# Designs tried in a protein design run: designed miniproteins, single chains, continued (2). Part 42

Each design is a single chain, and the fold is of that chain. pLDDT is the mean over its residues in the fold that is shown.

## One batch from the design tools (miniprotein)

Design m5448
Fold by ESMFold2-Fast:
Structure m5448 (fold): chain A 81 residues (1-81)
Amino acid sequence: MEKNLKANELGGQVGKLLIDAGVPLPVAQRVANAAMEAYLEGKSPEEIAEVVRKTLLEAGVPEEKAEKLAEKVKEIAEKVK
């Protein structure tokens, strides 16, 4: 139960971060879901950030922006774990 609450907290924070950064809502939701799934699988903050970076790049987000957003997601994931 507690792990699911933390996953939802991570997903909410990632989604907000991406929307505030100008990422379209469907892409932000896709990335937030990917981050939550990685967290529930027991992946490290670095692995979660890698999943986020990859998903952003696949969605057409520029590499520099994807890297900066992934680093912020790593910080969020470290705080939630």
Scores: mean pLDDT 83

Design m5449
Fold by ESMFold2-Fast:
Structure m5449 (fold): chain A 68 residues (1-68)
Amino acid sequence: EEEKMEEAVYKGLLAASRDGGAPVEELTDRAIAAVEALKQTDPERGEKAINAVRKAGEKALEDLRAAE
């Protein structure tokens, strides 16, 4: 599930960056902020979600840099 979440976030970040023109780093920070609210109600799921978002954002940034 965590790997599927990471892949979904990764694809979402790339699509949102291309469609909206916002940098992947900014989109990743916004996604982390949204997931922080989940951590207050379910700490274990929140931590896994934050970790998945961070990994997805870092991978998206690395892949975009490699493509340039």
Scores: mean pLDDT 74

Design m5450
Fold by ESMFold2-Fast:
Structure m5450 (fold): chain A 94 residues (1-94)
Amino acid sequence: SLREELKELLEELLELAKETFDEETYKEIQEMVKRILELIENEEDVEKIKEEASRLGEFLLREAAKRNDLEALERIAKINARISELLNEMKKKE
């Protein structure tokens, strides 16, 4: 299921965030991911899920950039790209 793949990618992102960021930043990321998971479970419009996922992705890239951690920045960008691709496929699914 595309929704299950999205959940797995969000879980991978949370694990990376826990390793990368301080506790305070990680808590903010957890709350953003929780909101996205709630939208998925409630079968909300894919556009709403895409909007919230985009905000999460931008937040993660900004926070990683502040740390000058190029490896974390690359890993976050790759997961963000995979999430974006999956959300586009979910929108196309009839």
Scores: mean pLDDT 84

Design m5451
Fold by ESMFold2-Fast:
Structure m5451 (fold): chain A 118 residues (1-118)
Amino acid sequence: SVRDFHLEAIREILEAPPEQLRELLDRVFEKAKTLDPQTQADVLLSLFAVVAGRPDTPLEVLEYLANKLLEVIKQLPEAYRNDYIDRLIHLLETLKARRPEYQEVLDKIINKLKELKK
């Protein structure tokens, strides 16, 4: 089920050492491709919050996940797209406040998201 998939993905992410996060996320994305775009966006946005909540998550993993979520959001109908964009921007702004050293990379992603909203 989608719920079982989502809960298992969260568990695997929380237990994984930081050097394995990229490979784990690649497996999650492949499995998520079987889901409808809105469900895929919900799962990936939730996983982004979990990954971003880890103090040991490398910037390149966060950037990779944000860009994959951006690709999924682009596939959503306009009626839903702006809500997911705003939710991802909020997560990125929160992360930027906690990790000021990531500001330059996170601002580039935020600006891409703002351009999609137009």
Scores: mean pLDDT 84

Design m5452
Fold by ESMFold2-Fast:
Structure m5452 (fold): chain A 83 residues (1-83)
Amino acid sequence: AERALEELEKGRAAAEQLKDEKAKRAIVTSLENAREALEKGDFDSALELLKIARDKALQALPYSPKAAEEVVEHVEKALEAIE
């Protein structure tokens, strides 16, 4: 759980660099909810929320390629730490 939380915080920091405010807000919200789920030990909800954040970041790649790629990288590492 600790490694997943660390990677999630890095992903959230990368999301702050997204240019589209709607995508940024949606990704940050999903990551914050995933963090809360991890802290409660609700790994099923955390996994679902992290996958949602990853999918939204992939959709943001054409608009903010570097920031979106960093979000995807850190979310994938958080998923690996849970699975």
Scores: mean pLDDT 83

Design m5453
Fold by ESMFold2-Fast:
Structure m5453 (fold): chain A 72 residues (1-72)
Amino acid sequence: GPPSASRFSDAQKAELLKVGAYLGGADADLRLNEETAKKLGELTGEDPERFLGRLAPDVAREVAARLIAAEA
């Protein structure tokens, strides 16, 4: 199955938690809605976690915050 381990560093997790894009816990994963995750995948050509995981922590936070805000 897909890897259950987060691709995010501790620094990225901390920044994503500040904007509610990542929740701490046993079942914690990237907190994007299905439509936003799909759209990001289509735009980048890659898995949303993989895309965000290669960004600097502050940049990952900003991108995730904008994606969440766009769906509000």
Scores: mean pLDDT 66

Design m5454
Fold by ESMFold2-Fast:
Structure m5454 (fold): chain A 80 residues (1-80)
Amino acid sequence: AKEIAKKVGEELKELAEKVENEKVKEKLIALGIAIEQAETVEGVISGLETALEEFKKDKEVPQEVIDKLEELLEEVKKEL
């Protein structure tokens, strides 16, 4: 759980560095920090699913960001 949370959080922070939109970058960094604090795999999944729903509703979020979040969510779900 802790190892997965840290890895996902780090990947989200790396994704933020590739994003031009400052608001989206800030949201990804905040999500990464929040995910790193998750104590369970279910906590990581819940955090990613909630963020993905919010990001899908925001047209300013690039499709590449949505795709990466979906990829991370699928990878984490395999740990259940």
Scores: mean pLDDT 80

Design m5455
Fold by ESMFold2-Fast:
Structure m5455 (fold): chain A 97 residues (1-97)
Amino acid sequence: MEEYSKEAEELVEKAAELARELGAESAVKKLEEEKEKLKKEGKEGKEKAEGLLKLAEEFAAFAADEELLRELLREAGLDEAETEEAIRAAREGRFTA
């Protein structure tokens, strides 16, 4: 039981770190709140935490593509300001959660 609580905590913390790297402060706060609930749910809490980490990893993969997207936009002849605006628009449209 304590083992599942610790594993759930570690999984949620990892998801929160990924969200923090993405600048999603609201998501970080929600994950911290969810961490306390999941720690009390034992095995089910761990399974939910694994799902949250998987979602955060997919989210981070899309954000990691931001570097590639920035390179592609620059090669397409956009300046730095135009590139940053396009990335911001894509982030807002893609990551509405």
Scores: mean pLDDT 66

Design m5456
Fold by ESMFold2-Fast:
Structure m5456 (fold): chain A 66 residues (1-66)
Amino acid sequence: MELEDKLTQVAIEAGLSPLQANLIALRGSQYSDVKKAMAEIEKLLREYGASEETIEKVLQGAQEIL
């Protein structure tokens, strides 16, 4: 829960909707391997059609949390 809340906040601050932010947080929290979590977050962001700027902001924030 605590990790998911932090990831959700990062995604919202990067410009994602609350629903998209929650799905990113759930995806990132599913993996014990940080590199795998980061790769899956990036994949989902690209599936959402997020801009490169948004992807970079989310990945940087997630890396600092994970």
Scores: mean pLDDT 80

Design m5457
Fold by ESMFold2-Fast:
Structure m5457 (fold): chain A 76 residues (1-76)
Amino acid sequence: SAREEEILETLRRDSEGALAELEAAPDPALIEATIRQLEGLIELIEKNKEEFSEETYKEMIELLRETIERLRRLLE
């Protein structure tokens, strides 16, 4: 659906932007806060799984988990 496409595009853009900014100027407190926000978003998506197609759900969760993993690497 157009709404699902918009949500995915927004998540991709926001994730890419957050990664770019935090990779350029790493701040442990901001990185940890961003990870917590993304973990909360995953929980909300999981609770509302039936509102999305299987493909959209999977893509959203994979994107957010990959973003969290990349952010965690910045804390090393």
Scores: mean pLDDT 86

Design m5458
Fold by ESMFold2-Fast:
Structure m5458 (fold): chain A 85 residues (1-85)
Amino acid sequence: LQDEIDRIYDEVREELDRLAKEAGTEEVRKLADSFDYQLQLQMQDVLLDGLRNNLSDEELIEKIRKLAEEMLETARRLVEALLKK
């Protein structure tokens, strides 16, 4: 479980870092750092909720993956908007 969650988090972190490096702006770096922090908080909330509801490891991984995908999509859209300035 933890290894799979760590892999998902690392993939998101690497993509956010790539977006910030390619943009080369302080605004995008700040946005990427904010999303990294928010992802960590929301992943913790999913894990705590899963403990209360006796979710399986598979169900937890699915929820974490969906969360990661949604956050990356949002981050990419916001980066595109910032780069158009």
Scores: mean pLDDT 81

Design m5459
Fold by ESMFold2-Fast:
Structure m5459 (fold): chain A 90 residues (1-90)
Amino acid sequence: SKKKKLIELLERVKKGELSYEELLERAREAGIDEETLYLVLGLGIESNFKLSPEELLEIYQRILPYLQANPVVHKHALERAKKLVKENLK
């Protein structure tokens, strides 16, 4: 599953085994579509995934067209994005 592969890559970033840039490269190599990539980044990121506010905003902007088609998913992604921005706003 492409989603399962993306979650694996996210877990490796959380462990410090993979950079954010390497995650993007490996996701593209694995044929993970942009919608799946950014939805999992927006919804599936939990504590300790160190993104800059700029990287988080880029992810949010990228998933916004997909989220507008699903208001429930949009609410959850927005709440996760706000939490990550707050944690990285030092």
Scores: mean pLDDT 59

Design m5460
Fold by ESMFold2-Fast:
Structure m5460 (fold): chain A 75 residues (1-75)
Amino acid sequence: EAPIFAPLTEEQFKELAEEAEKYLEENRESIPPLTPAQARALAWAEEAIELAKEGKSPEEIAERGRERRRALEAE
């Protein structure tokens, strides 16, 4: 169960997160109506981008994602 791609460096990950945030902001007005599940996924994506911008490691962000997913699964 290994990802095909090599892990990103912290610098590359931060740069990618900044690009993702810019994309989200640029398309905010064009975002179609979301289902509750999609809205939660988008909220998590925005939180993950914020954490990456703060310099959190990919593993810390992944742990946060697991907590969010666990809460969703418990629903």
Scores: mean pLDDT 66

Design m5461
Fold by ESMFold2-Fast:
Structure m5461 (fold): chain A 90 residues (1-90)
Amino acid sequence: EAQEVVEELTERQRLVAEGKVSEEEKLRLLRIMLEIAEKLIERGLVEETEELAKDLEEVKKLLKEKGVKELSEEEKKEVELIVKYFEEKK
């Protein structure tokens, strides 16, 4: 299930790159990616470099400016599954 969520996230990123998703879907994906990145840093799985910290702040600013809602319960579950997948892979 965690692997399927990671594969789905990768496919969603590909669709965004191809311009095949709505602006709303792009913003939801950015919110999910931000939450994953912050949790990976919090758990010591990814080093918070100055560049990464700046990128995360830029994404936070964009999401706030666009009025993007917080994660749904289902999206929070997906984030936890993805984070756990990376924890178990190491």
Scores: mean pLDDT 76

Design m5462
Fold by ESMFold2-Fast:
Structure m5462 (fold): chain A 85 residues (1-85)
Amino acid sequence: MSEEEEIERIKRGADIALKALQEGNFEAAVNAVKGIYKLGLESKSPKVKEEAIRELERVRDAARSQGHEDVVKLAEEGIKKLKEK
């Protein structure tokens, strides 16, 4: 998979997470956050990892504004793990 294709998948995952949060589907939001994290972790591209961090931050901020602390914590954990690698 190309770097551009991986970045597009991460952005799509973030859009799914944001839509799920708006619809109150927290299971789908959690699964989307986990997917973004996994794509960032498994990629050898620094740009893909940076995009994963950026999109997780966007989802975290949306979840925080809505009071969904479980999604906030999951996104923050993913961001921390990606920054450690």
Scores: mean pLDDT 84

Design m5463
Fold by ESMFold2-Fast:
Structure m5463 (fold): chain A 83 residues (1-83)
Amino acid sequence: MEELRAHLLELARKYNPANIPAIEALFARWEEALAATAPEEVERLREEARRLIAEEGHASPGELRETLILAALAVARLEAERA
């Protein structure tokens, strides 16, 4: 997460500074979702992320792509629990 966050914030500062608050809000939401997820569930979601990447025809998942999908799955889980 930290590496991805730093990279996206650097790109936003260079090309679209107006998007910085939205990017920070998204990362805050992802960090909240991951923090609310039990370690065993994080590992389950990580395996699910790897499976989704493999289904897209990628030979192996990249750590940043895996982290993005993991965070998205964690958010979706919390949103389903809140609905």
Scores: mean pLDDT 68

Design m5464
Fold by ESMFold2-Fast:
Structure m5464 (fold): chain A 84 residues (1-84)
Amino acid sequence: MIEEQKKLIEELEREARRLLARMEEAVAAGDRAAFEEHLQELDALFQSNADFLRSIEDPELQERIRRLTGELLARVRELLAALS
């Protein structure tokens, strides 16, 4: 169970970081529409996994998710500021 949850978190982390990289590319190109599309995909990714994330009871995995979401939110805010 914990090992399966870890693998799913690793996949979520890889997908989230892939979307973040695309958002960074969109910002570098000045493409606000592409940035907004990738931001919506990132939000949808976390919303579609919300029940799974809430089911995690392991404290170390909970901390890993909290750290991931914190890093992603901070970077998205930086990218939004760069587009303004």
Scores: mean pLDDT 84

Design m5465
Fold by ESMFold2-Fast:
Structure m5465 (fold): chain A 98 residues (1-98)
Amino acid sequence: MKKEELEKLLEEEKEKYEKENAEELKEKEEKLKKQLTEVHGLPEEVAEKIAEIARDMYLFGKALASLLEKGKISEEELEELSKKYMEEAKKKIEELLK
């Protein structure tokens, strides 16, 4: 079905961006973890999980933008998928923060 094809395209775009920008992604993740622990006083385990969620969100956003530029998805599909993914990510972060 169309959803399975979209998921595969998103995974391919995420993997491509991650491979091309692995060092940048790692630096951003480490910087966020340090800010969460040192500035905001969050436990290391919580900071690591939030940083992983943030990294996933960033990769998903880049994948969606790439697919939009290639004409593989519409702006409406981008907005709907972004909203759903952001709500799921927000819920996960709120559960970690208690």
Scores: mean pLDDT 80

Design m5466
Fold by ESMFold2-Fast:
Structure m5466 (fold): chain A 84 residues (1-84)
Amino acid sequence: SPVDRAAEVAYQEALKRSGSPEVAEAARIGGKRTAEAVLNGDPEGARKASEYARELGRQKGGDEVAEAASHGFTAGGAYAASLA
């Protein structure tokens, strides 16, 4: 599905930037939620999903990890937006 593909894009981008499968998994979860919100026309849901995902990344390794996860979520969200 487009949502699952967006989640995979988020995973790969976060993995590339962080080198951590755990951080990439956080990005995949956040990317999936963001893609679902974007495809449903819910910008507030997308914003909350991005905030949740960044915080999850920060808890795993601080601000650097949060930034890597955030890049993944942004890539996944952009992919979903390209399908709308």
Scores: mean pLDDT 74

Design m5467
Fold by ESMFold2-Fast:
Structure m5467 (fold): chain A 81 residues (1-81)
Amino acid sequence: SLAELERLADALVAALAAGDDAAAARHLAAFLELLRRSTLPDEETLPLVERVVAAARAAGRHDLALELDVELALRRMEAWL
C-alpha cells in the first residue's frame, strides 16, 4: 500500500540521516521489494522514490541512489509496454 511505502521511506530517510548503514540497507531492500510488487500508479510512488534518492545523495550514499534510479528507469520503460 502507499502507506506502507511511506512508512518504509520515512524509516530509510531516518536511517540515512543517522548514519545507520545496516538499517538503511534493510529498509531499502524492503522498500524496493514493496515497490516492485506494487500496483500503485507512478504519480503516487515517484515523490517517495525522489525523496529517498535525495536523502541517499545527501548522506553520500550514491550507491543506494543509483539502485533507486535503476528501479525508476525500469518502471518508466514498463509504462510504455
Scores: mean pLDDT 78

Design m5468
Fold by ESMFold2-Fast:
Structure m5468 (fold): chain A 64 residues (1-64)
Amino acid sequence: GMREEALQLALKAARDALRIPSMTREQALELATARVLHAFPQLSREEAREIAERAVEEALKELG
């Protein structure tokens, strides 16, 4: 569904952001949140941030 598609998009954005050596967790979160809101404008900012937070956490687990 839409939330699953938003999560996959956020995961892609988080992985791409975390490839940048100077990228912080917070910067990756903001980029993933913005990416989700751009693609799924019907989501609230709070829902987009929740999805982005899960995506950043998952991407960090893949790197560690």
Scores: mean pLDDT 85

Design m5469
Fold by ESMFold2-Fast:
Structure m5469 (fold): chain A 89 residues (1-89)
Amino acid sequence: SKQLEELLKKVRDAKSLEEAIRIALSEPNPYYRDILLEEAFKKFGVPEEDRLRIELTYLIFQSLYDSDKVITKEDVIEAVLKEAKRLGF
């Protein structure tokens, strides 16, 4: 998909893990979002154990957003960024 290739380029051009995560998690298509998030982790060399912790935080907050919508998309992004920062990224 041309759209996915353009989004992958944005993630690869990102200057920080925070910028790459914001790009990835702002994508409304969940399949593209997952691909972009993996590319962000790969680009910034996030180790497997830290990647798993950040991904679990994403899955929990995204599930809350999808099920009840009591949280915003920005709440999901901020929770993921907070976990990445806690892990030293």
Scores: mean pLDDT 87

Design m5470
Fold by ESMFold2-Fast:
Structure m5470 (fold): chain A 98 residues (1-98)
Amino acid sequence: MVKVELEGGGEIEEGGSIEIEARLESDEDQPYVIELYIQLPGEEEKFIGRRLVPKGGYGRFTIENLEKGKKYIIRGRARKTPDGEILAEGKPIEIIVK
């Protein structure tokens, strides 16, 4: 079983940046590909980036250039390979731009 936990999010000012950590929990002694996505409610998800994360490790992502007055949903997903099946999705977190 594999699990992804996202940490970070919250409120930022326009032109600010924010770091998101995607943590990997797994009972397997192997790395997973963690992918991060950003979404406005009602719109399609956009890919942010990808990290190879070892068991018990984390991938760090910096998000910037977000629009004032918007609320963004951040989603994290795990695969064994870049072209592989999605095996886990973490609880989404939010970024609010003031």
Scores: mean pLDDT 82

Design m5471
Fold by ESMFold2-Fast:
Structure m5471 (fold): chain A 100 residues (1-100)
Amino acid sequence: MEEKEKLKKIELEYEILLLVLRYKKVKNPEEYEKALKQIAEKFGVPVEEIRKKAKEIEENNDEEEILERIEELAIELAERIEGVSREEAREAIEEARAAS
């Protein structure tokens, strides 16, 4: 399996989920559009494709489901990068959420 392609795919999904979660909480359209374009440019994916995926996530998932998926992907990213245990990654994410 190509680990680099998998990692990039996971990171892209993670960024889109964070974008949707933030939009549900803050409801700032300007921030949303700016972040959406930044994600598209960073991953070399058309803005239209990112927008479509973000909308599908927003319409089909509640905030709790999005949060759970973000946590799963963050743990997987930390594990694949190595040097960080799944437990340490999970704790850091929960601490960041509690502080936010």
Scores: mean pLDDT 74

Design m5472
Fold by ESMFold2-Fast:
Structure m5472 (fold): chain A 67 residues (1-67)
Amino acid sequence: SLEERTLELGKKAAERFKEEIKKHLGLEAEVTASVVSPETARIEYKAGGVSGSEDVSLEELERYLAL
């Protein structure tokens, strides 16, 4: 289903984002992904006293993971 695809890509994006934060900023980040609609994932992060969340479309997830 689209929801399963969105969640799987969201989890991959969260894992990659966590690795990039560690590699480039030297911070251990907590990054999670959840599905808020069939084509939208919510990425939540916490690193170095900063926290935030962003809703990311399936198209944006595919573009990010193609880099």
Scores: mean pLDDT 85

Design m5473
Fold by ESMFold2-Fast:
Structure m5473 (fold): chain A 73 residues (1-73)
Amino acid sequence: SMEEAREEAIRMLIEYAGLSREAAEHIVNQMTDEEIRELVELAREAIAKGASPDEIALLLMQKIAEIMQKKNE
């Protein structure tokens, strides 16, 4: 469900990127359902391939930056 995908994205941002729940919710609330699914899929693929927590954090933050920049064009 989208509720589960949104909560997973929030938890990944807290666990890997070290964000507060408030900051993670603020970011995720600005994303579309498709963007949330893409972020979760990206993180899951990185985890499955044995990426480090720091590598996962970098990938998540880069994807978020890309999404947010496109919204401001």
Scores: mean pLDDT 85

Design m5474
Fold by ESMFold2-Fast:
Structure m5474 (fold): chain A 65 residues (1-65)
Amino acid sequence: MGSVVVEGDEAIARGVGEAGSGLTGAELLGVERLSPTKARVTMASREGAEMAARLARAQGVEAEV
């Protein structure tokens, strides 16, 4: 299991989580809004979370695993 925090709202977080899930096969377990500008994505695998973070950064969205 792994988590990534993105500098974006819940919709942005869900989008990168879904894309990371599609590329790695890791289940998207949840999305939590931490603040108006930050959300956390929880994925079934560390690999899924790291892929979601890479996808976010490739689109100019800051992300931390």
Scores: mean pLDDT 83

Design m5475
Fold by ESMFold2-Fast:
Structure m5475 (fold): chain A 87 residues (1-87)
Amino acid sequence: MLEKRAEELKERLRAIIARARALPVRTPEAEEIVRRAETLLLALEYYMEKSKETGIVNEVLEKLLEEIEEEVRELEERLARLEAELA
């Protein structure tokens, strides 16, 4: 279910933004994490909308979701390192 997978990725991105904003110190790295997460949220909405309108093949959409999931994992790892550094 592509819609379910996209919603799970959106949830993870929203969690990243919330965690980054909850940090005790505002850093350029935290701001970059928020900016990237917000960009990925917009990209997810764009691709899901396009899949409905243009008939993007499921295989292509799956590949795009995999790429976004990899970026989400990288952002989660970066945020976890930053949280540990600021603790």
Scores: mean pLDDT 81

Design m5476
Fold by ESMFold2-Fast:
Structure m5476 (fold): chain A 74 residues (1-74)
Amino acid sequence: MSPEEQAEKLLEEFRKKAEEWAKTKSLEEANRGIVEFVKEMKPILDQLPEEKREEFEKELVRIIIDTGEEVAKR
C-alpha cells in the first residue's frame, strides 16, 4: 500500500472514530484520541509530497474542528 493510500485509509478511520467520540466522549477524551491519531499519521504524512501532505493536514484540521463543535452541542 502506498503512503497516500495509507493516509487516506487512516483519515477515513479517524473521521469515523471522531464521529463516535463526538457522541460518546468528553472533549478531553476526544482530544486524547485525536492526539493519538495525529501521532500515528505523522510518519505516513512525512513520506508524502508537500502538496499532498498539506491536503491531508487541512482535512485533519477540519475533522478536529467538527469533532469539537459536535461535542460542544451535546
Scores: mean pLDDT 80

Design m5477
Fold by ESMFold2-Fast:
Structure m5477 (fold): chain A 110 residues (1-110)
Amino acid sequence: EEQERAAFAVKLYAGSTISRLAKEAIKAAQEGNWEEADRLLEKIYEVADTAIEAARELGVSDEQIAEILRFLANVVKKYAEEAKAQGLTDVAEKLNEISERLEKRADELA
């Protein structure tokens, strides 16, 4: 199905982009650049929103969009655990909040 290919492509692109942003945010926080860390974390929401809009335009079902959101939430949660392990409590808290919001949005769709 074309929708399955579209869902996979969106998931892969958004997942890789969010991973990069989370990793860069952790690095910025390690360097004491908290403004840059916050900016990068905010971009994760923008990437997720753009990915969902693109998926909808491509005819991806709400069920498949919910799966994409749950996948992205799990990606963000892994980086929250990494940030916590490094003592970056504020960044870890914000990443967990992003993950929870993505999961809540997924639950509302399915």
Scores: mean pLDDT 88

Design m5478
Fold by ESMFold2-Fast:
Structure m5478 (fold): chain A 77 residues (1-77)
Amino acid sequence: MITLPSDPVLRKETERAIKEAEELYEQGKPEEAALVLEMEAGVAYIVGALEEDPARREEHFATAEQLEAKARELREE
């Protein structure tokens, strides 16, 4: 289960990336699906690094780690 950001705009962006990855995986493109998730994880790391609230920072880093884990899982299948 992927931790989604509390911010509604960032949450929708993360959900869109997950949906795009799912659609690519269904099309038989697991490498492209993994890349979409890895790119979104990179964005989450950058946002987390710039976040001043410790709780929100941890949330962004958790999102990034879970997106990277899912990308790795797709590559191993």
Scores: mean pLDDT 79

Design m5479
Fold by ESMFold2-Fast:
Structure m5479 (fold): chain A 81 residues (1-81)
Amino acid sequence: MEFVKNSIKRSLDSMPSEDEIRKDIEERAKRVGKEVTINSMQFQILTLRVEKEFVKDDKDAVEKIDRYIKTLEDEIRKLEE
């Protein structure tokens, strides 16, 4: 438990900025198409929700994960336009 929690927190410390996330998604959509990109982001959101359960007692980690999920959901909505 402690090891998993610490691993998730370290991963969040290395998380790209919202601008970098948006750029990566835009480039990916151009490279592989919007449908593949949307499916990939949906799987990433599921993974982030699972990770959130492991760190739910850490407010800062939860806020970082929620922000990441929100960014991915907003990008999915833009691609589904």
Scores: mean pLDDT 79

Design m5480
Fold by ESMFold2-Fast:
Structure m5480 (fold): chain A 92 residues (1-92)
Amino acid sequence: SKEDILEKLRRILEELKEIIEKLKELKKTASPELQEELDRLLEDAEELIEEIEEMIENEDFDIKKLLFIDVRYIAVKSGYLVALRMLEREKK
């Protein structure tokens, strides 16, 4: 339903905002190479937030756009987890 879609999108927004804060924190202790990758993830996450906010405001849900949001959300979340593991490897 429309309400279920809105609840899902709002949940993704909250998680993306949390990931952005975590990425900013990781960037403080990351190597220059990892900082570049973290900056790309931050840019992708910020762009995705803008797209989701626009979709919520307009309430014009397209199934292809929703699928694309899900794919990008998974990519950002996975990118954060990989970056966290890489940072832990640099400390060893």
Scores: mean pLDDT 85

Design m5481
Fold by ESMFold2-Fast:
Structure m5481 (fold): chain A 65 residues (1-65)
Amino acid sequence: MELAGKTVELKDLSAEEAVAALKEIAERLGATKIASLEALSETTVKVVLQNAKGETATLIVTVKP
């Protein structure tokens, strides 16, 4: 699955599941840094990962309260 330029929505995750999903997506993208991290709500976080080529992938993660 191509992640560059995509927005991936992850819902109904535990904190542990969210961390595992972020690691998997970061590895697939070859992410070298987090370009931004924004709390959209108490349970939803927007994470933008960037690789060495300057390509970004956006993740919207909603965790269970």
Scores: mean pLDDT 77

